# Designed miniproteins, single chains, continued (2), part 2

Each design is a single chain, and the fold is of that chain. pLDDT is the mean over its residues in the fold that is shown.

## One batch from the design tools (miniprotein)

Design m4036
Fold by ESMFold2-Fast:
Structure m4036 (fold): chain A 100 residues (1-100)
Amino acid sequence: SIDDVIETIRKWGDRISKENPARKATIENVVNLVVSMIREDPSPFTLQRAAMEMAGLATKEMGMEKGLEVLNEITDTMNFSEKTKESLAQDLRREHERIA
């Protein structure tokens, strides 16, 4: 359900915030934006964008391994196929390589 997706996103937002307290306000703003996007449009495209935004946040604050873990847990809750999940994981890795 969409409520389970939002709960998973908020749970990860809290974990990321506790890992980096100095950036708590910034992290909470991203989480609130992502939740707002999902509530307004729970389409598959918006869910993919939300998952990537949360995974990107986790990658930035906690590193790539944690970003991939966040992506997998959120997309699992969204009931995405294994092929879609792998495609998004590859996109996350490519985006990180371009920024580094």
Scores: mean pLDDT 85

Design m4037
Fold by ESMFold2-Fast:
Structure m4037 (fold): chain A 83 residues (1-83)
Amino acid sequence: SSKKRQEEIKKLVDEARKVLRELIRALEENDWARVRELLDRLAELIEKLKGTIEAGEIEAMARMILSVFNDQEALDYLDERLA
């Protein structure tokens, strides 16, 4: 049902928001191995949300975070994972 799909989307978005918060911490700590692990998890969540507005919003948030930290290698990695 539409309501069940909305509940599923909300759970995936809540998980993605947690991953984005962990990504910020990993970037602050310069833990590049953890950054890649979190980007892999984020790409999986974006794929599960494929075709929704929320998928695009999560991708945009991730790109904004990586841009603020000036991490071009992580941006390129995210692009490869989403292709």
Scores: mean pLDDT 87

Design m4038
Fold by ESMFold2-Fast:
Structure m4038 (fold): chain A 69 residues (1-69)
Amino acid sequence: SKVDLLVGLLKLSRVPVRASDLQRALGLDREEFERVFREAVAVLEKEGYSLEPPLTLPIDLEREFLLRG
């Protein structure tokens, strides 16, 4: 799923990744990207990870995110 792909991309990244780069990698429009990102963060939080900075909606596509765990 796109959620599993985003979870994998966030876990693989050792440096902050730009939201626009994640959206392009997933091939999603804005609305689906925001839904998928929210679902991926919920999965990661359940596994004990945290997103830095915390996800806020609407997503600033210039914002860079790093997974901490």
Scores: mean pLDDT 88

Design m4039
Fold by ESMFold2-Fast:
Structure m4039 (fold): chain A 55 residues (1-55)
Amino acid sequence: GPAAEERRRKLAEGIRAAGEIAGRPEEGQKLADQVLAGEISFEEAERRAVALVAG
């Protein structure tokens, strides 16, 4: 529904920003694209975002 789509978009934006900060913008963009396409769960996306910034 609309709330889930908005959450997905905000998560994707956060992931892109995290990727840039971590020095991995291409990895961040790829993960954000997967989130926007609905190819990945919110839980999995959050785990991967943490891994992206943790190293």
Scores: mean pLDDT 80

Design m4040
Fold by ESMFold2-Fast:
Structure m4040 (fold): chain A 57 residues (1-57)
Amino acid sequence: GRAELLALAREVVREAGGRVGREEYERLHQMAIERGLDADPELLDGALAEAHILETS
């Protein structure tokens, strides 16, 4: 669900030292597919943006 996608996005952003770029997007996309989560571009972008705020604020 959305909460699980955000939790994965937060892990990706933390492992990247707060970076959000194409590599982090591709990593989250792969993780979402592996877990059967919705992998729409808007959802992935939204989750990464929210995760960046939460992990770097």
Scores: mean pLDDT 83

Design m4041
Fold by ESMFold2-Fast:
Parts: sequence; structure tokens; C-alpha cells
Structure m4041 (fold): chain A 74 residues (1-74)
Amino acid sequence: MLSREEQDALFLEALKGLGEVIKESIAKGLSVDEIYEKMKEFVERFAKEKKLSEALKEILYSAVDLEYQHMLES
């Protein structure tokens, strides 16, 4: 079982990874909906690779949904 500190570190790593996915997707001219799909794909891959808890995975999806709303309002 990962410690709280290790879970926090993985969460920050995931947020950085999501930021890079967003930057690369915007540079490629992807639509907001395509960027949203790329973010979800990243969360699934990251959660599987790092064996994240369901609770932490749900928090990451909430962050993805919030970013999607921000992009729609831009």
C-alpha cells in the first residue's frame, strides 16, 4: 500500500502529465472534445501503471472534468 505522501506525489505527477497532454494536444490543433478524450486516456493509463486507488482515480477524473469546463468557457 502506498503511503499518503507517495499518493500525493503520484497525484502531482499525474497533474503534470495532464498538463503536458493538454499542451501537446493544443499544439496539434485538437478540438476540446479530443483533448478531453486524451486526458481520460492518460488517467486510465497512469492509474493502471501506478496502481492508483479508485478514490484517487476519481479525483483525477474530477480534475479532468474541471479542465474540460475551463476549455469550453475559453
Scores: mean pLDDT 81

Design m4042
Fold by ESMFold2-Fast:
Structure m4042 (fold): chain A 60 residues (1-60)
Amino acid sequence: SMAERERRQAELVRRVTEILNSDLSPQQAGDRARQLGRELGLPEVTQEELSQGVAYQKER
């Protein structure tokens, strides 16, 4: 349903923001983001893209 999609998207945004604001290293943040993508049932390609993007953001 659309409500389930919106809730899942909001959860993804919230939890990614928490990872980015954490004291995790880039590698740890990337690993956590991959795990988050898996928990939310995202495709493996999307999980890896999320992991790489979050790790890259933490390296700044």
Scores: mean pLDDT 83

Design m4043
Fold by ESMFold2-Fast:
Structure m4043 (fold): chain A 87 residues (1-87)
Amino acid sequence: SLSPLKKKVLEILKKLPEEVLEALKQLTSSLTGRDFSGLSWEEIISSLSDEELRRVIELTVTFLKRYASKDEVAQEARKELEKLLAE
C-alpha cells in the first residue's frame, strides 16, 4: 500500500493537464536518473523513496510556478504540494 504522503501527491497530480504530467515525467526521469517512460504516475510515485518524492514535489512546485502561472488548477495544485512540503 502507498504511504499517506504518496496518496496525497497522486490525488494532486491527477488534477493536472496531460501535457504538464508528460513534462513532469521527463523531468522526474532526469532528476532520479531512471527511465519512467511508459509507467503510470501510480507506478512512478510508488517506486520513489521518501527523499526522492520530496525532491519531485519541489521540482513540480518550481515547474508550475514558472510554466503554469496563469492556470488556476495548476496553481491550486502547487499550493497543495507546498503544504505537503511544510509538513
Scores: mean pLDDT 85

Design m4044
Fold by ESMFold2-Fast:
Structure m4044 (fold): chain A 110 residues (1-110)
Amino acid sequence: EEVEKYLEEMRKHFEEARKYADPEAQKQIDEALKVLEEVVKNKGRIVDLEVSGPRPDEPATLRIVAETADGKRYEVTVTLPPSEEALRALQHLIRGVAAAEKALEAIDKK
């Protein structure tokens, strides 16, 4: 129940981010959501999280590296063109990843 609450928060944030993303970034956001759902279901970990941008002349990026409990590794990158919309999308993606981390914490809680 607690884990499902955080998974729903993650899905909601990724859906909001998708509204501010171009079609290519939307596909990347969808893939990132699938990876995080799989990692949470398999009691894995987020191994690395890198955020860059947004900068006026450079795209904003979010790179997630995650591993399942059985050692399967996933790497996904979301690239957002330089825009105000990119900042809003990035903020929602960061909140979504934070919700995934809380779901994993709830699983690890005894």
Scores: mean pLDDT 81

Design m4045
Fold by ESMFold2-Fast:
Structure m4045 (fold): chain A 68 residues (1-68)
Amino acid sequence: EIVVDPNASKEELIEKALEVARKILEKKGYSEEEIQRSLETLREVLETLSKAAALVWLKHLVEELKKL
């Protein structure tokens, strides 16, 4: 079960979001090269966002993973 902790640090939220995103892409059948490129882009985007925005992204990714 994936638990989203709103009190986690920004870095912890980013790492969790990347973990969840990898699982989504793997379930959708993307290649390792495509997954790597997508995760690099997502990390860069999340690092520019506020902690609150990163938390919203993580929650969205967790909900998408639950649908798979």
Scores: mean pLDDT 80

Design m4046
Fold by ESMFold2-Fast:
Structure m4046 (fold): chain A 80 residues (1-80)
Amino acid sequence: SEEDKRIEALTKFQIEIKPIFEKVKKESEEKYKLFLEAVNELSDKIYNNEKDLSSVYERLKKVLSPEEVEEVKKIAEEAL
């Protein structure tokens, strides 16, 4: 079903994003909080099959390195 596809997409995203969460949490509590907010928004958009993630990526640039932003983009795009 379409709902099962959305659940699979969300599950894949959550599994793949976890290592970045662990890394950011070790670096800064403040960065972790902002990253968590952005990931929750990405999770909602992925579940709803919303492809415009650009605003979230712009906010992530303030918190993550350029390499980490590209990794998050790849994970989100591959989950969609």
Scores: mean pLDDT 82

Design m4047
Fold by ESMFold2-Fast:
Structure m4047 (fold): chain A 79 residues (1-79)
Amino acid sequence: SGMSREEAIERTIAAVAETDPELAARIREGWAAGRLREALVEGLTPLAARLIEEEGLDLDPEEAAREAADRLLAMIEKA
């Protein structure tokens, strides 16, 4: 069977916590408050900005973070 929505979120938070426990805590707080998407966008925006700068892309980091968050949430919702 596929992964449950809650299990997918918990595994994502656990994976983030191995590298960035403060970001993982913020994602967990956002999830508990019903703001999971907003917490993901807030956490992914600085990562998107760095990648965009490194690759020389003409993209808005917040928009890129929103797209990444929406893709991740779509995968979670299908679990």
Scores: mean pLDDT 77

Design m4048
Fold by ESMFold2-Fast:
Order: sequence, then C-alpha cells, then structure tokens
Structure m4048 (fold): chain A 118 residues (1-118)
Amino acid sequence: MVEVTMSGGGTVKAGGSQTLSATSSAAAENIVGVMWVQETPSGAARGIAGITGSGKASIAEEYKGRVSVSRSGNTYYLTLSNLQLEDTATYTAIVFALDEKGRLVAGAGAGAQLTVVE
C-alpha cells in the first residue's frame, strides 16, 4: 500500500499562484508516476497533469502554460499559476509505485482544497 501525504491549498486571490505537494511512502526509485486529479465542488473529477518517475510531464490541454509538475525525491509538486475562479477544487495526487514484490500499487492523498477568490 502506498501512503500519500498532501500539503498546500487554502484561499488564494485570482491571478495568483499556488504549489501543492504530495509525499509518497514509496522510495523514489520505485515510483512509476503521479497523476494529479481535480475534483470541482459539483463533483466533476478529471486528470489535469501527470509526471512519470523519469520526470516526463503531461499537462491537460486547457492547463498548458499555467500548470507545471515537478519532483524532488519522493515528493511531487503541482504548481498552478494565473489562478481563475474555476480552479476552486480539491486536488488529489495518485501515486503509482512498485511494491516489495515488483507489483504495481497505487495510493491517493486525502486531497488539498484550493479556493480562488476575486
């Protein structure tokens, strides 16, 4: 089982930026990748960004230019810039890793809540 601890979120003014973090219990070398999921207040959920354990990033088309992903060891970061009111959501990191037997396992953080205000 992969445990994921998240930090970041809170209330931010439109036009600002916010970085969310997710720290995995899996060793850095065992992490296959991380997917960042946005869940709106209406309950709509979608993947907005991903990064592989080798550092290759993929960003959803509507977020290109204002979302970036990075990593340092077993901690992964999602940076949202030029924040819009519609970015108000819960953001969750899903970490994919290999277990002690080389099997693919996944774990999700509790979510980081971001509220964007005028």
Scores: mean pLDDT 87

Design m4049
Fold by ESMFold2-Fast:
Structure m4049 (fold): chain A 83 residues (1-83)
Amino acid sequence: MEIIGETKQADGTLKKLTEKEIIEMVKSSIEEAKKQGLKIDADFVKALYRTLTETLKLKEKDAIKIIAEVLGVSESTIKKLLK
């Protein structure tokens, strides 16, 4: 099954997002955080996970998979950071 998300635009319409678009969004968020001198720690990972599940309406497993892929770590590592 393809991973798809949804986002609410400023005009109130819902936009469907593909797995590739979500990966690029997460990459951009990580790059911006690094440019600001923020540490990519458990709190940052929790914030990303919340955005993916609550704002983009991803399933828990799909959010974990995307964060793991972008950070280059295992899904089990992300699950440990979310505890």
Scores: mean pLDDT 74

Design m4050
Fold by ESMFold2-Fast:
Structure m4050 (fold): chain A 66 residues (1-66)
Amino acid sequence: SVEEAIKELEELKKRTLEQLRANGYSDEQIKRVEEAFDKAIELAKQGKIDEAIETYDRGGARAVVE
């Protein structure tokens, strides 16, 4: 469901940002990852799940996840 997708993205965002901070990534790099997640979450809220996934992947958010 859309609500489950949003929850999953929000949990991934929180976990990813915590890992980046713990590993000493720059504020600028963390901000870019946060912006990619925020765009994906906004698209998911609009019911555009496929576009949300594409934005997450192309924004580099997926590339910095464990």
Scores: mean pLDDT 73

Design m4051
Fold by ESMFold2-Fast:
Order: structure tokens, then sequence, then C-alpha cells
Structure m4051 (fold): chain A 87 residues (1-87)
């Protein structure tokens, strides 16, 4: 289960800048490949929100919030990248 894997490993690995880049690349790949329904996206977003709320680092919380807004379609990929660059 994709959300379970992210939920378990994401907080431990987000200390690495390389992993942050990999996470962003994965989000781009998922959004491009998945013709997902609004319901399916919503389930993934709730998992990311729980991780953001539980994350001890404010920078990690902000990164996950940007990812959530992008997955919800509230911001473009260009806007999301610009916000991540400011972290």
Amino acid sequence: HMEEVLEKTLPERLASPDFVEQLWAALERLSARFGVTAEEVSESIENLRRMAKAAPDPLVQRLLDIAIRYLEGKITLEEAKAEIDKL
C-alpha cells in the first residue's frame, strides 16, 4: 500500500536533502501517471495531512502542506516548486 509506505518511512528520511528531491520527483511522477478520481486523491491527502500534523520539524510540515495543496489541485506544479525552493 503506497500510503502506508510513505507514512512509515517519510519522517525518518526527510532529514536528507536528497530524499526531499526524490519525494518531489515521486509526486510529479504520480500526478502525471495516475488518472485518479477525486475520492482516491482525497484518501492520499488525508494520510499526508496526518503525517504533516505529526512531523516534529516545521520545515517538513510545510513541505507536506505544499504537497497536499498540489495534490488537491489548489496550486500548480510551478507554484509548488517555487514554495519548496523557499524552504
Scores: mean pLDDT 60

Design m4052
Fold by ESMFold2-Fast:
Structure m4052 (fold): chain A 87 residues (1-87)
Amino acid sequence: MVKLTATGTATAAAAGTVTLTLGIFADGKFSHALVTANVAAGETLTVTAEVEASVGSKAIASDTVANAADAGTTVTTSSASDKLATA
């Protein structure tokens, strides 16, 4: 399975970090739209995805989006990362 972890920067009033971790689908693909009131316009949100393994997990994707407070952040992964994990 793939787990999604997102970290953001800043709030409208003060800089801060927002972390969100979710369980994701097992078919080698995932997507999640992340909207947070803790990310101000002009700030950045970094989203990191990891493959859940029998003994630990491995990062397979990372994305950074500005203005996450306005539109949210969507992260997707490809089967290419799964190929390396299963090989």
Scores: mean pLDDT 41

Design m4053
Fold by ESMFold2-Fast:
Structure m4053 (fold): chain A 111 residues (1-111)
Amino acid sequence: SAIARAIEAISALPVSERELLERALRLAEELLKQKSMEEMLRVLAEHYLELAREAGMSEEELAELEEELEKQVKKNVEELKKLDEKELFERAKEILKEEIEELKKRLEELE
C-alpha cells in the first residue's frame, strides 16, 4: 500500500534526535489547536504526506498516498460516530498536553 511505502521511506529519513523531538512537539501543539477528532486526523494525514514528500516520494506516489490517507480518515471518522466523540476528544487533548510537557523536558536535556 502507499501508506506502507511512506512509512518505510519516512523511517529512513536521517534526522537528529533534536529535530525528531522538535517535529513531534510542533505536531502535538498543532493537534491540540484542533476542534474535533476529525480535524486531528486530517492534520495527522497532512503531516504524513509532508514527511513522505521530504523522504523523496514521487508526485505519483504522493497522489496515491493522499487518496489512501483520505479513505483511512473517512473510515476512522465513521468508527468514531459509534463512540462518545466528546469524551475521546477531551482524552486526546489531555494526552497531547502530557506529551507536550514530556517533549519539552526531553528537548531541555539535549545539548
Scores: mean pLDDT 82

Design m4054
Fold by ESMFold2-Fast:
Structure m4054 (fold): chain A 63 residues (1-63)
Amino acid sequence: SSVPEELKEAIREAVREIKAQGKEVTGERVFERVKELVPEAFEATPEEERKKALDEYGTLEVL
């Protein structure tokens, strides 16, 4: 996968934090937090690949 490992872990962490706060897990909230955690990895990853990573790794945390 062309998606950096740091971005995958940041997505999982963002989902866990949002759930712990009792908030609805949305792509906007996840990406906002991911930008704070790994700004360089986020900007280096194309938008389409970021969305695919969210679908793949975010879903595992929501299950």
Scores: mean pLDDT 77

Design m4055
Fold by ESMFold2-Fast:
Structure m4055 (fold): chain A 110 residues (1-110)
Amino acid sequence: DTIFSNAMYYIFKSMVGGRTAASIMRMLFKDPQRAIDRIASITGDPRIVSYVTQAINGNGSSIRDMFDYIADRAIAKGDVNSVQNIMNAYQVIGMSHQKVRDYVSKVTGV
């Protein structure tokens, strides 16, 4: 699913940067466990690892929970670029998150 792949790319980009996110996306199609291990190594967060594993296995309810968790972390850190990438991920899948939208509006003045 191109839409799902594009959303996952933005969510990974929010955590690890664009070049590493592109590498992880290639790993997902060839060796999903290697992609999960790479995310675990970079983030050090077992909740992110659990959510990503569930999302890869097609649990649609965990995708929102994953995005919400990653969004709350990025907002808490004040990482504007990460929050913008998360906003792009929500837009790609036709979802929204009010805290992400409010944060982007507050920091951009739009």
Scores: mean pLDDT 75

Design m4056
Fold by ESMFold2-Fast:
Structure m4056 (fold): chain A 77 residues (1-77)
Amino acid sequence: MRIGRERLTISRSESVEEIADKIQEAVRKAGGSISRETAERLARAVLARLDQLGADSLEVVVEVNLDTGEVTLEFLP
């Protein structure tokens, strides 16, 4: 398969560091790798999305393009 996928749930109560750890692990399981700096930027984006939605938790799909190494996050309602 050309794309690796992992699904995770992120709660508003989690810190940037906790969310970054979850994202790095999900990326690793999907067959990719990202720096801590990138994971922390993504963690802040997830927290901003939670604030924008007024939600306590959010489902996120991590996709790794195995051909390019590109990592993307999809935010589920």
Scores: mean pLDDT 81

Design m4057
Fold by ESMFold2-Fast:
Parts: C-alpha cells; structure tokens; sequence
Structure m4057 (fold): chain A 92 residues (1-92)
C-alpha cells in the first residue's frame, strides 16, 4: 500500500508526504501526524489524499482528517474522486 498526503496553505504545497508500509495503521498514523504538525505551523486550506489501491481507504483518511481539523477549530468538507480525496478547510 502507498499513501500520499499533501497539505496546502495559501495555494502553496506546505507538506507532501508519501508512506509505503505493510501496516495500514502505521501509514495512516504517520500521515495524520504530518497533518497535525502542518496545522501547528500555519492555517491549512486544503488536504489531498491519495491511496494507490483503495477508494474506501482514501475516504476513511479524509474523514479522519476532517475529525482532526475539528479539534483545531476548522469546518471541513470531504470530496472523494476515485483514489483521491480532497478535504477543504474553513475557519468559522
């Protein structure tokens, strides 16, 4: 499994991280940690998620990003297109 997470702030790529691990849980945790670190640095506008094999896993990751964003005071919307998910973040 290969999983990529891209965080975007002010139209620029802040962080792009790809993880290829036998453990789905380890891959997810590594990318979620990268997202949390990005949120601590600046306001994130968008997160893109790509899974090489699973649309359902991509959707699941998008929902996890949405949940974490809520802890940082954001409202998030998740759009899934095949193996890619786009999470748009808005401050209320």
Amino acid sequence: MKLTLTTIANGEVLVEKTVEDESIEKSEQALLNAFIQAMKQTEVDEVLIYDSESEEHTRSMGEKIKYIAAYYGYVASVEVSGLEARVTLTKP
Scores: mean pLDDT 78

Design m4058
Fold by ESMFold2-Fast:
Structure m4058 (fold): chain A 80 residues (1-80)
Amino acid sequence: SIEDEALDLLKELLLNIFKMPEEQVDKFVETLKKLSKEEFKEELESVIDWAKSKLPDLDEEKKKKAEEKIEELEKLVEKL
C-alpha cells in the first residue's frame, strides 16, 4: 500500500540518514499505524517539515540523500 511505502521511506530517512535510535523509530511507526488516514497524512507532513528543518545541520552527502528521500515521501503523501 502507499501507507506501507511511506513508512518504509520514513524508516530509511530516520534510521540511516538522521541516525535516530531504532527503538524510537519503531515506536513512532507503530503509533502512525494506529492513526486514521487523515491523522497519518498530517503526521507525515509534520515529519517532512521537521526533516527539512534539519537539512542545514547535515553534511553535503547526507543532505542530498535526505532531500531525495523527503521528495519521494512528499510524492507519496500527495497520493494519500
Scores: mean pLDDT 85

Design m4059
Fold by ESMFold2-Fast:
Structure m4059 (fold): chain A 72 residues (1-72)
Amino acid sequence: SPSEQRLREVEKLAEEAVRAMREGDYEAFGETLGRIQDLQDEALATDPELARRIGEIVDRMVEEITRIAEGM
């Protein structure tokens, strides 16, 4: 379904953001976060359940990024 494809896209982007942060590639990190934010904002306007599920992926990504940043 389109929702499942979008969730998988956000999941892959979250993995890319974590990788970019670990590698110190702040340009790629910022670009990837921007793409995730665009997808989340679009979902918030059109599909609250999809937005909730995207939010769960984002929350896990933020937790991992925070651990990396605190370890620096």
Scores: mean pLDDT 85

Design m4060
Fold by ESMFold2-Fast:
Structure m4060 (fold): chain A 82 residues (1-82)
Amino acid sequence: SAERAEEERLLEEARRVAEEVRRAHPELVERLIARVKEAFEKPPEEAQKIFAEVSAEIKALLDDPFARGAVESWILEEAKRE
């Protein structure tokens, strides 16, 4: 399916963007992953504040909305794994 191929391509591009950000800002990425991991142990209201803080830091780093979304999704998934 063309839609499935496009989705796979976007996911691969998102991963590439996330890897580039991790290489350029490894300490920042590690801190954001730790912060999101902390959010999973907090009440919903505090978790929302942490997610907003993480999103704001990524927005300050990246001007492109697609790149911001890709990095945010990647950090969230890494926090779930680690």
Scores: mean pLDDT 80

Design m4061
Fold by ESMFold2-Fast:
Structure m4061 (fold): chain A 56 residues (1-56)
Amino acid sequence: GPDEISARGAEAGVVLAAARHGGSPEAARRYGQLYAEKLGGDGEKGGKAAERGARS
């Protein structure tokens, strides 16, 4: 469902931030939001989840 799609976007955001921006939580949030929206999920939820993942 949309929450699963948003979580997938968040995972992509964490990976991309780690690979390109040294694990920046701000970069993870931006990538997580964009990918969650692109996949048809909730961009805000995806972005927030990615930011939390990057901070962990």
Scores: mean pLDDT 77

Design m4062
Fold by ESMFold2-Fast:
Structure m4062 (fold): chain A 95 residues (1-95)
Amino acid sequence: RPLPTNPVLARILALFSDDSPERRAVIDEMDRAVQEFEERSKNLSREEQRKVADELIDRTVAELRKKYGLSDEEIEEVRAALRAAVDTVLWVLEK
């Protein structure tokens, strides 16, 4: 399983100390969103990368809210973690 490179995401994962099906499902959804962004962003302009990032973050947040009943505070933490992960991917792609 890929390890999170984002420190905010790592903190969120540390809060899920229990190996629950819900924890694994949330992590898998977030990992898939980051992977999809990385794959799609490689062939796109900066403007297109921003649009893809916004779309994937909004979609992932909406799915997690519906499927797992995350609170508004948890949703904001997930959104922040996804944005930071996307920024990390963009930084790596430039180097």
Scores: mean pLDDT 68

Design m4063
Fold by ESMFold2-Fast:
Parts: structure tokens; sequence; C-alpha cells
Structure m4063 (fold): chain A 87 residues (1-87)
């Protein structure tokens, strides 16, 4: 369980770094579609909720499922950031 929570902390930090990068790009390039920024914040909100649930979990099986869901959302976040970079 502790290892799963530690991995979740690392994923959350990576997500936060991606958010900072995307916001920096948006500030430097006002032609980035607002819809992409909206999607970015929505996915980050989902990651934040999953992270909170995982950190509160006392069940290893539940934590493992939450971690896998976080990984999928992180990949989605990365795709949005790449679209922002391409804008």
Amino acid sequence: LEELKKEAEELYKEAAELMEEAIRIFNENPTVPVSLLSELFDVMSEITELYRKLMESEDEEEARKLLEEMKKKLEQLKNIVEQIKAS
C-alpha cells in the first residue's frame, strides 16, 4: 500500500509539472484554443480527485485500481499538452 501511495505522489508531481508547462505555453501563445485549456483543467481535476481517494485508501486493491486510473488520466493529460504545444 505505501509503495502505491508513493507512486501516486510521483504521478501527481508529473501532472503538476505538465500543467505548469501548458500554462506557460498558453501565456506565451494566446492562439491556443480555450477548449484545450478547459480539457487540461478537467483532466487535472480528475487526477487530483483520484490522488485524494488513493491517499485516503486503506485497501491495497482499491489503491491499485485508483493508481491505474491515474496513469490513464496522466496519459490523457500528456496528449492535451502535446496538442497545446502544436497550437
Scores: mean pLDDT 83

Design m4064
Fold by ESMFold2-Fast:
Structure m4064 (fold): chain A 85 residues (1-85)
Amino acid sequence: SSEEARLRELIEELGKIFGKSITKAYQANDKETMKEVRERGERLISEILSEYMRDGKVSDATIEKALEEARKLEEEAEKRIKEAQ
């Protein structure tokens, strides 16, 4: 369905952002940042999946908020990694 495709696209985009941040933290030997990105990313994905299971769709507002949170996590991770090097 179109709603399933939208969910898949969102999860793929979030996974790319979180995966990139985790990889950078791993390369910098920053275990704390790696753990934080993983835990916060997993929580965000779980919240999105819960909405989809409840409503059969993910709202535009939820998509926007999820992408904003992912961008903030990426920026915070990059700052922490640079400071650790």
Scores: mean pLDDT 86

Design m4065
Fold by ESMFold2-Fast:
Structure m4065 (fold): chain A 95 residues (1-95)
Amino acid sequence: SIDELKSLYDKLIDLAMKEAVKATEEAMKTKTPEAYIKAQQKRLLADRVVELGNKMLTEYYNGNLELTKKMLDIIKKNINDPKKAADEIEKLLKE
């Protein structure tokens, strides 16, 4: 359902945002190039997860129910891996 999709996607957004904050805090403490690169990658991933969520809602409201079911399956499979969830949803949306 759309409510289940929204709830699960909000969990992915929350996880990605928390990872981005943690990586940013670590970079501020350590001040290493590697930590700054990791923080940048995590921030870009969080932005990407949010953008994909908006695209998924647009596809659902356009009546793409089969696509919505496939997105739910991807999210459930990758609920603890925002990067993999984003990668697989992006691939699905390009089909």
Scores: mean pLDDT 85

Design m4066
Fold by ESMFold2-Fast:
Structure m4066 (fold): chain A 113 residues (1-113)
Amino acid sequence: SLVELAKKYLEEAERYLEQGDYRKALSYLLKALGLEIYGKNEEATLALQEASAYFYKEDYKKAAEYAIKAIEAGKEYLTDPERYRRLAYRILAGIYREAGDFEEAEEYEELAE
């Protein structure tokens, strides 16, 4: 099922996050979101499309920010919205840390709880 595949993509995203590979983690997060929310809510779908566009432009901060917007707008369609939220904020924090934006990284780690 699409839900089972989305869960596998979230497991891959979490695995790459633990390895410090934030780009791969974000890629799998976007794949999971696409399976659960694409076409179900206009705002969430547009945010996901923007996230994917920024990802291909290698603007990973913007890609992760739009992924968070997609999660918030599409949360009623997600099987585990809290897992998606925590994962997205941890990925965003990691991206900010790699960019040397240490204060922003700490703020996003706090939001991940």
Scores: mean pLDDT 91

Design m4067
Fold by ESMFold2-Fast:
Structure m4067 (fold): chain A 61 residues (1-61)
Amino acid sequence: MKNPSKEELEEIARRMGISVGTVRKLWGLITANRFDTLLGQSDAWERALDVRSLLGGLKND
């Protein structure tokens, strides 16, 4: 598995309004779920990470 750069994690955190630590945790869960194949496709993995992070990080009841 290939980890995204620290800069990429920070950019995702900014866009979603969450901490880098939260993105890092979610990324770990996502890669365990099947994101290892998406990491090579920046567009696909970034969108998927955004969606999943929103569902997990941005809770709107």
Scores: mean pLDDT 57

Design m4068
Fold by ESMFold2-Fast:
Structure m4068 (fold): chain A 118 residues (1-118)
Amino acid sequence: GLFASDDVATNIIKNVAAASEKSGVPQGVGVAVRTPEEAERAVELAKKAVEEGKLRLAVVADLATRSVTVVHSPDVPEEVVEELRRRAERIMEEHADDEDELTALLTQAAAEASQALA
């Protein structure tokens, strides 16, 4: 996107954070981005949402660098973070050509990881 507020990934993170705040239960979110700049903005927004208690987990897949970043609250066990990262890497490798499917699968993985902690 031209601006961080116009990026699809940024809007997905904001919408899930708002839904988590409304429900009172921090959730997980996953997004795929095509530029490192979008990845940096998504990670920073996710970190802020986690710090504010609006998200428990966020996965950001950067298709340009083929890297996955997991943002998590300090109470999330390292084993859960590592398993989510490995699952996200597999999803990215298998679905790198379909951004919508990739984002849906990453969001499902993050949501399932968050639910396992409840």
Scores: mean pLDDT 77

Design m4069
Fold by ESMFold2-Fast:
Structure m4069 (fold): chain A 85 residues (1-85)
Amino acid sequence: DAEAALRARAEAVAEQLKSLGLPEIADEVMRVVEELIRAGKLAAAQALLDTIQGIVENAKKGLLSKEQAERLIRLAIDWARRQLA
């Protein structure tokens, strides 16, 4: 089930974001992914989650500061919201 897999993945990503001290962004990611799923935009939901996962990995490796990671995630969310328009 593609939708169930995307929701489970969004929950895992949100948990990682909360661990980075970004709970507000975690809630926003969960909301946008659910909106994309409801709109049938599964490829956009996958692309958003892939992008955020890469940002989280780079932050954990010390390649991005928390502030840089937050900025990049917000840009990814803005891109995803444009897919809903």
Scores: mean pLDDT 89

